# Designed miniproteins, single chains, part 24

Each design is a single chain, and the fold is of that chain. pLDDT is the mean over its residues in the fold that is shown.

## One batch from the design tools (miniprotein)

Design m810
Fold by ESMFold2-Fast:
Structure m810 (fold): chain A 92 residues (1-92)
Amino acid sequence: SAADQAAAEALIEGAEQAVEDLKNLKRDYLEGKISKEEAQQYVEGMRRFLAGFRAAFEAQRDRFAPADAARIEALLEQAEELLKEIEELLKK
């Protein structure tokens, strides 16, 4: 349906934004633009956001076209991997 298409597009856009936000967070931290404490707060917020996003996606997954569901899954996996990379950087 048009509503299911719009929901899938919104989740794709949200997941793409999460990936870009995490890339920017990693860059800003490595460039010294934000403190370790600020980066840790953003990481904690993003962890909660991604958990909620995944739950919302899983609740709606069967309503989406297979290609859209696969795209959202791939973007979420990329965001989750970037989050882990940043968490490792913050341990040093």
Scores: mean pLDDT 89

Design m811
Fold by ESMFold2-Fast:
Order: sequence, then C-alpha cells, then structure tokens
Structure m811 (fold): chain A 68 residues (1-68)
Amino acid sequence: SDRTRQGWGNQARTFARGYGATDQEDAISAAAEAGLPALQALLDEMQRRGDDPAAQAVQRVIAMQERA
C-alpha cells in the first residue's frame, strides 16, 4: 500500500541520517519505496563510488526489508 511504501521511505531516511549519509537521504528513501531490486542497484552504485556511509545505510535498509 502507499502507506507501507511511505513507511519504508521514512525508515530509510532515519538510517541515512544515522550513518551520516544525509546527502543521499532522498535517493535511499526512493529506493526503499521502490523495493529490493532498486536498493541493490543503489548499493552497487554507492560501493562503486566509495560512499561508505551511504552503502552502510542501504545495507541496513536491505536487511530490514529482507526480514520483514
């Protein structure tokens, strides 16, 4: 549902802030709302760029969605 999708986006923003990836907050939120394939693609991109805070935030969102 739209509410569940928004919930995933909001939680992803919390993780982005916690890891210091505030510059990627909108991208991480959008990927969380789009689902696991989008999150995996974003993780691969952040790892390629060496953006460790953003990569850690995305990994945390992936782990959260996989266990749900």
Scores: mean pLDDT 85

Design m812
Fold by ESMFold2-Fast:
Structure m812 (fold): chain A 79 residues (1-79)
Amino acid sequence: TERARKLIEEGRYKEAVEELKRAVDEAEKTEDVEEATKLLREISSLLFKLSESGDESINEELLELTQRLAKVQKKIEEK
């Protein structure tokens, strides 16, 4: 998540989105509920910062990530 944060600060939003996609995949695959929950919280914080950028080129991917984040959180809660 630190790399995604740095990419956002540098205005490299597309690369930040790709980094966050990988982080969501990792959270979904982890069996440790506590670690997954912490990762999802960090991803959520970074998605919020990314949404403040106003970059229209990432709007579709940002929406997709937000929806997937919610689904992954529900799956973790069901474990």
Scores: mean pLDDT 78

Design m813
Fold by ESMFold2-Fast:
Structure m813 (fold): chain A 72 residues (1-72)
Amino acid sequence: SADELEEKAEQLLKEASEYLNQGDYRKAAELARQAAELLDQASELSTGKRKEELHERAERLRELAELLARLA
């Protein structure tokens, strides 16, 4: 379900934050990209405002992951 995908994405983002705090930008970027993919999948299962918000969040996470990868 979309809710399960969002929960998995939140778990990955928590892990990404921990790696970021340790200076592991490569691992943080990888986890942020995985979270973005799950949010896009949740968006595909959703409609209306939720679909748009999940897609926008996924796009912003991909941008963050790209920036983090450049720091690695």
Scores: mean pLDDT 88

Design m814
Fold by ESMFold2-Fast:
Structure m814 (fold): chain A 78 residues (1-78)
Amino acid sequence: GNDKAYAENRRGADTAAANGDAAGEAENRAGADYSRQGNSIKSVGENVAGARTSAANGDAAGEAENRRGALYSMQAGL
C-alpha cells in the first residue's frame, strides 16, 4: 500500500464527516482501502470522485486533500 495516500484519504474522510458530507466521507474511506490494497487505479478514481463531491459541497479543504490523495496514489502505481 501507499502510506501517504492512505493517511491523506483518512484525513479527507475525517474532514468530510466534520462537514456533514457523507458521500465525501465514503469516497475517502474507499480511497484509503484501495491505497492499502495497492490498487492505485481504483484509489486515484475514488480520490478524484471525492474531490468532485467536496467541491460540489463547497469543502475546499476536502477537495485539496482528495486531489493530494490522488497524486500519492498515482506515485504508488509507478
Scores: mean pLDDT 70

Design m815
Fold by ESMFold2-Fast:
Structure m815 (fold): chain A 82 residues (1-82)
Amino acid sequence: SLAERMEAALRPEDLEPLRRAAAVTEEELAKVTLNDEEKLALLRALELFYLGAPREEVLAAASAKTRPLIERFLEEYERARA
C-alpha cells in the first residue's frame, strides 16, 4: 500500500512514533464507518503529512468526519517524538 511504501522510506527513529500514532488512530477508525470520499480525504491528509506539510495544511485536507482522527494521529506522533 502507499502507507507501507511511505513507512519503508522513513528513518528507523521515526517508525516507533508512527506505529504508536497509527495504533491509537486504528482503534478510533474501528469505531466509525467511512465512505470512499472520506477514505480518500484521509489518504490525502496522510500523504501531506508524510511529505512534511504543515499541520494546518494536513488538517485542511481531511474531511469533517476524518479531521478528528487526523488531529489525534498528529498529537500522538508529536507527543511520541517529544
Scores: mean pLDDT 73

Design m816
Fold by ESMFold2-Fast:
Structure m816 (fold): chain A 79 residues (1-79)
Amino acid sequence: SDTEQAEAAIDQAMAEMKELLNDENLSPEEIRKKADEIIAQLEALRDQSTDPQAALQIGVTIGVMEIAVSVYLLAKKRE
């Protein structure tokens, strides 16, 4: 179902994002690029979704990821 597909994609994207933000060897530019790739995959899935609830869940997840990346990069810039 669209809901199960959305939940699986969200879980994978969240795991990838957590791993990315815990990698101390990546530059801010590399983190932004890799984060944008993860977000782009979720945006593509959201745009293909015919279920409004699945699309909303993906959209909320994208918003949370954008905030997390922005906060992380701001903190790194202030180090």
Scores: mean pLDDT 84

Design m817
Fold by ESMFold2-Fast:
Structure m817 (fold): chain A 64 residues (1-64)
Amino acid sequence: MILVGVRFSRPVTEADKAAIEALGGRVIAHDGNVAVVEVPDDPQVLEAIRALPGVESVERLTTT
């Protein structure tokens, strides 16, 4: 598991959290437009999160 920061073009909603959880992620914290998410270290999962509506960027928070 790795931590990633997910930045949205709008404030994070409950629907966004549900979509991330459906992809195998776990929302640890959120504030405004940014969510901190714990995900499997899998490029396919990261790509799926990047493809979610309103997602502008996904960045690793752990140095790996």
Scores: mean pLDDT 80

Design m818
Fold by ESMFold2-Fast:
Structure m818 (fold): chain A 71 residues (1-71)
Amino acid sequence: SVLEKASRLLIEKGKENKTFTKEEVLDILREAGASEETLKIVEELFDKTGKDTYTIGEVLRILHEVKKILE
């Protein structure tokens, strides 16, 4: 799935203890082939957190919630 491709790309980029911004995660999702509908759901979940930066674990948790919404 697109979310699985995005998760793999995020894990690779996160190997050196990098934090992620919302925009970086959205760009990786676009690279993985995410639809505009999926991108909108991801953006709304990130905006709900009120945070500017995220660990890889926090990003993967948000993508897991996106998967639940898309089911």
Scores: mean pLDDT 80

Design m819
Fold by ESMFold2-Fast:
Structure m819 (fold): chain A 97 residues (1-97)
Amino acid sequence: NVLEEARKRYTDEQFLGAFDATLELLLDLGVVSPELVEAALKSDPELRAEATGIAMITKRTARDVFEEMLRYAKENNDENLIRFTQAVLDRLDALAA
């Protein structure tokens, strides 16, 4: 799991930075659209591997995962994770509107 591996190897700031960059890419590409995902994944094998892992999560459980992360962040008083997770949820809501 990409998220599990990142969490083990990086500080919270490094993890959020890498995760944010990957998620921004997937949201911008419309990861729920097969055509946009396929076009992006052709250009870079490492990006392909990363995007594929997150795309599977996003397609099935994106909202649930980020709502869970927000709850965890609030319980642990992690201001950076709260802001990041809330921004992701707000963007998911904007895309649905």
Scores: mean pLDDT 55

Design m820
Fold by ESMFold2-Fast:
Structure m820 (fold): chain A 75 residues (1-75)
Amino acid sequence: MTPEEERVVMIGSAAYRVAGDPALRPEIVRLVRDAIENNTPPSEVRERASRLLARATGLSVEEAGRLIDEAIRES
């Protein structure tokens, strides 16, 4: 796994932990797989994950992104 692919997996894992909702697992797994298959930059994956998390939780996209960043740092 490349360092970029590892970063993508970390972002997806962090988003899932922040969401705390098992029902979001298939959507997050799909986001991570699509990103790896298409060589999507980690920064774009973070934006996509932030939008997904915001939609699912009612948080702002900015707040969702901040929580993802915190979850990655705590790992």
Scores: mean pLDDT 83

Design m821
Fold by ESMFold2-Fast:
Structure m821 (fold): chain A 82 residues (1-82)
Amino acid sequence: ALEELERLREELEKAKTKEEILRIFFEAIALAHKHATDKAAFEALVQRAVEVLREVGANPETSIEELKERLLEVIDELLKLV
């Protein structure tokens, strides 16, 4: 679980398109859901991720780099739960 999530984090850092970033991110969320011991903390983090995606996705000036940076912060918190 932890090793797979760390691999997804590395793949997200290397991703070059919004589609690839979102695909990798949702794979990380699904993996964390399966293996997280604190489900309440996981649900709170998912809610924060949805807020990030809403903010970043609604702004046409948001770069791929900014989206990636904000989602990597969420992945770093997910790593603490598995």
Scores: mean pLDDT 79

Design m822
Fold by ESMFold2-Fast:
Structure m822 (fold): chain A 90 residues (1-90)
Amino acid sequence: MEEIEKIEKEVEEREKKLLEELEKEEPEFWKSLSEEERKLVLEGLRYGELALKYEEAYEKTKDEKLKEKAEEYKKKAEELAKELEELRKK
């Protein structure tokens, strides 16, 4: 529905800004990452923003489907963070 499309678009735009902020604030960290690790970081940021936006939408609408999506993306972001940490243990 339109609400979901709006959230997806806002997060896609925010993802670009988050990447720019990460490169600016933590340039050594970003440069230390492999191409694969960078993809995991970007996916994690995207899923984190999706979780936040869906949670905000749920607070306004009380639509349980939005709450379900927020929880799903939160778990995906947490899983990617663990995967990145495991890769960096080497």
Scores: mean pLDDT 75

Design m823
Fold by ESMFold2-Fast:
Structure m823 (fold): chain A 71 residues (1-71)
Amino acid sequence: SILEEYLRMIDFMKDLALKHNASEEQLQAMKDGLIHHAELDGVPQDVLDEIREYLEKKVNEVLEELKKQQE
């Protein structure tokens, strides 16, 4: 399903962000880019809402992990 494909892309994005110690600015650009791509892809609003929710969760997990590394 298109939802499962986007969720897999988000998981891959989290892995890359952690591997490369992504900045908050880079994380925002990645988030904006993925949502823009999903909008252009014409996904239904309910699917887009699930993508946004999962993306926000995973971005917050990255921010928390990177913040802990600064201790």
Scores: mean pLDDT 82

Design m824
Fold by ESMFold2-Fast:
Structure m824 (fold): chain A 61 residues (1-61)
Amino acid sequence: SLEELRERFLKAVDEALKEGKSLVEIQNRLAELVAEMRAEGVPLSDIARVAKEAVEYIEKK
């Protein structure tokens, strides 16, 4: 579901920030997550939508 995809993105960002990772490392982790979702057969449109929502959520803080 879209909610599960959103949670996967937010968890990845939260864990990376908690570990003190650089922006480059965070971007690499998110790119790997996108590749995993694509391998699982998730439509690119769903991935793009959830990624956009995650970015908007982070920017609103």
Scores: mean pLDDT 77

Design m825
Fold by ESMFold2-Fast:
Structure m825 (fold): chain A 94 residues (1-94)
Amino acid sequence: SAADERAKGLGFLTVLLAALHEFIKHSKDEEFREKAREAMERLQELRRQLLAGEISLAELVAGAEEVLREVKKYASEEDRKILDKALEIARADL
């Protein structure tokens, strides 16, 4: 149902937003922090689109994975592993 898709999409985004927020709070790389902030804004827009019925859960997941792929270009090897683990955890709840 649409309600089930919204609940799953919100849970998925919550995991990713939490990971990005930790990078903004704790990373010493200001460029990476800026890209993490931009990623959070893009994920918030995907959330709005899902809640408005403008995109499906599958489109939200694909869009979020693209956002994470872009932010990983600015991440250290260790931070990329953390982002990949966050995405793995988020997808497990779908």
Scores: mean pLDDT 88

Design m826
Fold by ESMFold2-Fast:
Structure m826 (fold): chain A 96 residues (1-96)
Amino acid sequence: SKVKEALELIREYLEAGKSIEPDEEQQEWIEALIKAYEEKDPEVLKELLEIEVDLLIARYKRQRDEAELEAAIRKIAEEFGLPPEEVEAIRERVLA
């Protein structure tokens, strides 16, 4: 699946701390992922949420900026339509 390839690529680059510079084939994978995201595919949304949370954890450990953390959590909650209890679980994961 092009979507699974794109998710794997993004996670690999996140873990390596590298900027994503996709080639033409990888750009097709990313386009397939964008389409699935726009169609609100639950499996894709779940994986993208985990990537966003992993990014936020890494950023907070580096910056320790509470205001930026709260702004990022609000953005993730809005983008993914998360209930308050799930937002709090994410906050606890980031602060752990």
Scores: mean pLDDT 78

Design m827
Fold by ESMFold2-Fast:
Structure m827 (fold): chain A 80 residues (1-80)
Amino acid sequence: SKAEELLKKAEEVIEKSQKLLEEAKKAGLPKEQLLRMGVALGVGLISLGVGKVTGDYEFALEQVEKAYENLLRAKEGEPV
């Protein structure tokens, strides 16, 4: 179903986000950047949870993708 496809995409974006944070930790990025990346991942995880509770997977996917973008910005030392 469309809902299952959107949920799978959101979960895949979260998995990518988690892998990026782990690689950033291994690469020894500054603690402040790692904390900002962690906050972005946390927002993504909360948004996925809200989507699962409400059934609004379109909104959940959009928010998870925004969180991933913020995580990438934080990795580069940009404001999120």
Scores: mean pLDDT 86

Design m828
Fold by ESMFold2-Fast:
Structure m828 (fold): chain A 97 residues (1-97)
Amino acid sequence: MKEKELEEKIKELIDKLKNSEVTEEEKEEVKKLSKQPTFADVPDSEILLYLRLKKISEELGIPIEEVIKKLKELAEKLGDKKTLVLLEAVEDYLKSL
């Protein structure tokens, strides 16, 4: 059940990234985080991906590392190199947190 829900949420995330869809709430959260020292020099696109992964993790009760792993697997399968590059940057930030 949770694995199927995770796969569905990750597919929706990939579609949102592909279409550059951003809500006003997400824009405000990204702007707020970008002012913190940890994210000061981080592109908004990478902060946005981090926030989206964190939300999926919290909603499903799955560690963010598992969400990242699933996104990486699906992005590789779809040949989405742009998402893979963003994901690698997010993984580096998570190691520093």
Scores: mean pLDDT 76

Design m829
Fold by ESMFold2-Fast:
Structure m829 (fold): chain A 100 residues (1-100)
Amino acid sequence: AAEELLKEIEELEKKLEEGEISADEALKKLSEIAARAYELALAGKVSREELREILEKILELAEKIAKLKAEEANTEEARKAAEEGIRNLRAGIEAFVAAL
């Protein structure tokens, strides 16, 4: 469960870096991985420690994806949206981890 999700995140990052997948496709798949991680944690199949590791990896890759999307759009609004999205995601992860 947890190890498989971590490997999928690493594979997704590699594909993104190599240009094998678009930033938009990577973001969509990353969101699906996040949803599965939460479901597994709620079901007791992933520990709090494992969930934290997965969420930290998700945040790192989400930051990279957001920057790539902003660069592709090449607008101030896109850059601002990416920065705000990263801040909101980080705050959400911290709040969730603190509530565990």
Scores: mean pLDDT 76

Design m830
Fold by ESMFold2-Fast:
Structure m830 (fold): chain A 86 residues (1-86)
Amino acid sequence: PLPPPSLDTLEAKVEYLLQVIGSLLAKKEPLEKILEEIRKLAEELGLPEEVVKLLEEIARIAYEDPTAGEKLEELVKQIKEIIEKL
């Protein structure tokens, strides 16, 4: 578990959660545990449901196919675009 950075923007909150997801995937945590941590941290950080859904999708895709880098980058870009519109 990494200590949280200064989380003063939505972008910083999303970056932190992406780092947490990557750490849990690297540790081979079960998908259910990863999704649970995403939901818990997203609620604590006040992330929009649309962003949470994309983070959950990133976790599922990375868990099933760790080589799906382009698809994961596409989803990260979608999150960034949502944040920019808020």
Scores: mean pLDDT 78

Design m831
Fold by ESMFold2-Fast:
Structure m831 (fold): chain A 73 residues (1-73)
Amino acid sequence: SLVDAAAVERAYQVLSGQFGEKEAVEHVYKAVMTLYRQGRASAGALRTVGDYLKKQGDYERADELYRLADELE
């Protein structure tokens, strides 16, 4: 099964509670890129991490994930 947006959101909530938002974004970004390379990330998962990156002001990596998500759909 593909990792979806809901799975990413649950992981982000747990990680942000433990480490803060900035560290949580780095963890879910690395995880989603690994899953994407394995063919296991949905477009929704990529977009959700992109939204977190955009909220942190990381427009470059957010744009990367939005492009990858568009290619999957």
Scores: mean pLDDT 89

Design m832
Fold by ESMFold2-Fast:
Formats: C-alpha cells, sequence, structure tokens
Structure m832 (fold): chain A 71 residues (1-71)
C-alpha cells in the first residue's frame, strides 16, 4: 500500500502540480512514506491518491474534502 501510493505520486508529472494544502501534503506523505516537499501532484494524481486513501479505510466524504481543498 505505502509503495503503491509512492508510485502514484512519482507518476504525476512535475510540471502539472496542483495547489495542495500543507495539511493534505503532510497526510499523503505520512501514508506514502515520502516527505511532503516531494509530493508534486496534478489534479489527476491527487484524485488517484484520494481513491487509494478510500481503499485504506478513509471515508469517501473525508477524501472528497481533500480533493475540494486542492481546487
Amino acid sequence: MQEELRETIARAEPGDRARLPEELLRALGRIAGVPAEEINLSPKGLRAIAEELARLGAPQAEVDAYLRQAE
């Protein structure tokens, strides 16, 4: 799981970075095992990560709240 999240983050194109709240970056970094500074997500990459968080047992509503913060 942690490795899958790390690969999803790495797959995101650096030039297509979304504006992400610091709290969201920190939460994703903790789950994926990478520093928040290395998280560079496009909206598409963020959505994929959010879906993985839902699979890890996070409520879908909570995951959707993170996605809205990225808008």
Scores: mean pLDDT 56

Design m833
Fold by ESMFold2-Fast:
Structure m833 (fold): chain A 88 residues (1-88)
Amino acid sequence: MKEEILERLRRLFRERGLSEEEIEELLRAALAQARAEAIRRIAEEKGLGREASMEEWEAAFAAAPAERQEEELERALRRILEALEEEL
């Protein structure tokens, strides 16, 4: 679940001594990164390559079922969490 991954990220950042404001800023950045990755993944599944416009990628994401959007967003967030846990 997306909320569980976000809570794990909050704990990781808090253990590193970051302020609550810094944690919220980093979580926003992580969500933006995860959203971009989820959009790319769904666009690729629809056959849209790197030559396609950002508008075409966004449209493909918006046309996907809500469950599929959440699945790919959760997958991207999990990759971010795993990468941070590996480096720290």
Scores: mean pLDDT 79

Design m834
Fold by ESMFold2-Fast:
Structure m834 (fold): chain A 78 residues (1-78)
Amino acid sequence: TKDEAKELLVKLSNAVLSGDEKKAREYTEKLVSLIPDEESRKRVREYGEKAIKASKEGNIEEAERYLGEVVETAGRSL
């Protein structure tokens, strides 16, 4: 589960930073499915969407910061 989450985090980061919005949302939902608590699931969805939006707007530093929040939340919950 932790190794699967790490693989999904790498795939999510690559999808966000490459502008693949569809894959980024798919990997976010797969990651959320591994998270046991609702608060952390909501947080991962929120920051995942913010990362996608920031990347789409060309704000790579902000996208990386939001991806960091996803990594921290998943790591704390798993």
Scores: mean pLDDT 86

Design m835
Fold by ESMFold2-Fast:
Structure m835 (fold): chain A 61 residues (1-61)
Amino acid sequence: MSPAEVFMRRLMEWEIRQNPNMSEEEVRENIERLVAMLESEGVAISEEVRKELLERAFRLV
């Protein structure tokens, strides 16, 4: 796992802890926004990592 992927997971866990009552739609929107930001900076995020982040985030809400 790349340092960027580890950073994304920690950041998503942190955001969800700040708002644990987030809806599944809000969680998906936040992950897609974060992925888009990192991809715009030249960080490649695989579809597998994107799916794993969504599944992990749903476990936290």
Scores: mean pLDDT 71

Design m836
Fold by ESMFold2-Fast:
Structure m836 (fold): chain A 96 residues (1-96)
Amino acid sequence: PSVVQSPSSVTVRAGSTVTLTASTTVPGVAAIGWFRQRPGSSELVPVGLNPGGSSVSYTLSDLRPEDTAVYYPAAFRADDSEPAAWGQGTELTVIE
């Protein structure tokens, strides 16, 4: 895929820190945005943005059960309001 991410799935306890990594081969990438999709929701909520870069990290600290979601990286080209490519998502589960 044109956006590769890791990990694909991770389960941690509340209070943990998780770092998500994404890289893209999309030419002319201006930013990689991070989107959260909570269980039972079709809504993608923007939660982070890394300007520039073909490889980025997004760190989630002091995790709570409400952070349980699928996290998607999306590669944006310059002058595009829509992503050129999406990662497959990281399934994050936070338990108490």
Scores: mean pLDDT 82

Design m837
Fold by ESMFold2-Fast:
Structure m837 (fold): chain A 85 residues (1-85)
Amino acid sequence: SHVDHIVELFRRLLEQGVPLEDALEQAIYDAVMMFMTSRTSEGAIEAQQALNIVMEAARLYEEEGASPEEVLRLMEERRRKIEEE
């Protein structure tokens, strides 16, 4: 899913030592591109969910100064809730 792709991309970037701010920018870019290129209603909904998660993660960082671990935890919790239906 688009949500799984974005969360795993973000985790990999952090594991590779990419700074949190740069990892967030890359995840936002990819989520926006998935939304803009969606061809189906299902794909558009998943892309919008991924975009909502990464934007919430960015706000946590910008407004509360959250650590990389806290930001990743938020994204994983949001993904888990979506997967539970």
Scores: mean pLDDT 83

Design m838
Fold by ESMFold2-Fast:
Structure m838 (fold): chain A 97 residues (1-97)
Amino acid sequence: SALEEFEKKVKELVEKAKPIADEAYKLPKEEAIRIRNELLAKLLREVAELLKELGKDVLAELLEFAAEQARRAAEAGTEEAAREEGERFRRYVEAVE
């Protein structure tokens, strides 16, 4: 069945993603957040393509939207780390004035 083939492919994609996510936990927090969100974006996009093959275009569009949000979250994690460092420096300057 097309649904059974879809479920098998999704399971294989998730199983491939798990060790990459686990390896990311060994990295600094900002890098781990970036890699995990990039991995989630890739996984959601690959599942969306499989949904399109099943004619589930609306569900595919939803996952493509979610993938874009995950990609933006990966970028924002790096920006938040830079912002936090800036705030630490500002607090230090205020303390010595």
Scores: mean pLDDT 78

Design m839
Fold by ESMFold2-Fast:
Structure m839 (fold): chain A 93 residues (1-93)
Amino acid sequence: MLELSDEELEALTDLYMERLDKDKDGRISWKELEDIYQTLIDKYPENKELYEEDLELWKEADKDKDGYLDREELKEYVRRRLNRLAEEHARRS
C-alpha cells in the first residue's frame, strides 16, 4: 500500500492526537470517538457505511481493549486507515 517513513507516520499521528485528544491526557477515549461518529451519522446518514467502516478500524487499533487509544494504538489506526484508503482508490480506479 502506501509506504510511509516513521517520521511521516509520526507526524500524522501527532495531527490526529491534537485534533481528537480534547482532554490532552495523551489518549483518546473510545466513547469520545463513538460520540463523534454517532453525531456524523445523525447529520449525514447517507455516509453511515463509511463511518461504520472507520469505527471498525478504530476498534482494530485498540489492542489492549481498555476503552482508550494511546499514541501507539493511534499509529496503528493511521497505518490501517491509509491502507484502507489505498484499497478504496484501487477499487474505484
Scores: mean pLDDT 69

Design m840
Fold by ESMFold2-Fast:
Structure m840 (fold): chain A 81 residues (1-81)
Amino acid sequence: SEEEKKLLEKYAKNLLEGARSVIDQAEYAIKNKLPKEVLDQIKKLLTAIKERIDQIYPNLSPELKKEAEELKKRIDEVIKK
């Protein structure tokens, strides 16, 4: 339904906005050399966020798919660190 599509798009936008916030926190923690346990918890949260993005990805608009791909790449760079 149109309502279900709007709810999914709203949910996706909120999820991607939340992902950006957590990525920014991770990048801050890396730059400022915060304790390993802080980084490990943020990386665990980002892994869960990435899994959720992957679950909804097939149902996203092309614009949201591009944003999701960009954020997933940033998540991978943080996790690799």
Scores: mean pLDDT 87

Design m841
Fold by ESMFold2-Fast:
Structure m841 (fold): chain A 81 residues (1-81)
Amino acid sequence: SSALIQEFEKLAQQFVELLRQGAPDEEILKVLKQMKEVASQISENPTSEGMRLIAIFVTGRLEGPEAAERELERLLADIRA
């Protein structure tokens, strides 16, 4: 639903902001878990989406928050397709 997509977008912005602030992994992973729960409600492949979110977290840590944001935008495009 559009409401679930909006909730995911809000959590994605919060996730990227926490990465920019250098928040501890525990805090970032709490938001990631919330994103996974929302994604599982709108996706037919919750395991695939969960793995994608873990990869985005790793990308954010290794390549920076802007790289994670680009991957999140790609994930959102796939969810909307």
Scores: mean pLDDT 82

Design m842
Fold by ESMFold2-Fast:
Structure m842 (fold): chain A 63 residues (1-63)
Amino acid sequence: MLEKRQELNLELIKIQKEMRANGPLTDDQINERAKELSKKSGMSEELIRAFLEAINATVEKEK
């Protein structure tokens, strides 16, 4: 559990950096990333989607 949580945090950091470089993700991209990260981490897809949406909103405000 702890190791998968660290992996999830690293993936979220990578996605945030990618959003800053390439622009915010579309809803479809958020859905695909949430499914992939949910399968990998064992966390709920809804929770990961919420994190990705929060990161997306933060990146949009930084632009």
Scores: mean pLDDT 77

Design m843
Fold by ESMFold2-Fast:
Structure m843 (fold): chain A 72 residues (1-72)
Amino acid sequence: VLEEAQREVDRVRAEAQARIDSLMKEGGEKRKAATPEEKEKILNELTDKAQSVADEARRRIQEIVERARKKL
């Protein structure tokens, strides 16, 4: 049960990290072409999007962990 839950958690974390990495790469390129004023807005948008991905992953991980704990 715990081993299966850990595999699901690892999968969710890996998927979230890949999405965040992709966002950071795309945003980095946008920032290079942007004005100084736009760079701050782009960074804030990237942070918000990355935070949204992290929050969704955190919710899924919590559900997996709680489900596993109930089986213990």
Scores: mean pLDDT 80

Design m844
Fold by ESMFold2-Fast:
Structure m844 (fold): chain A 72 residues (1-72)
Amino acid sequence: HMKEFAKKNKEEIIKYLVEKGYSEETARLAVLILTMSDEERQEALDSLTPEQRKKVEEAIKDAEKYLKEKMK
């Protein structure tokens, strides 16, 4: 499943996001949130500023797209 794949390949996903233009901090946070439960994910996103949240949500979407392609 996607969360388990992300946990095993977190450094690869972080590298992909950084290469795509995200900061390392945003990439690491996006990958961390992606491996969380739905409740933990919502709590983590709600703790961010609106500007940080937008960047992290964009990074999560890019990471999910990358994971779907890698899991084929």
Scores: mean pLDDT 79

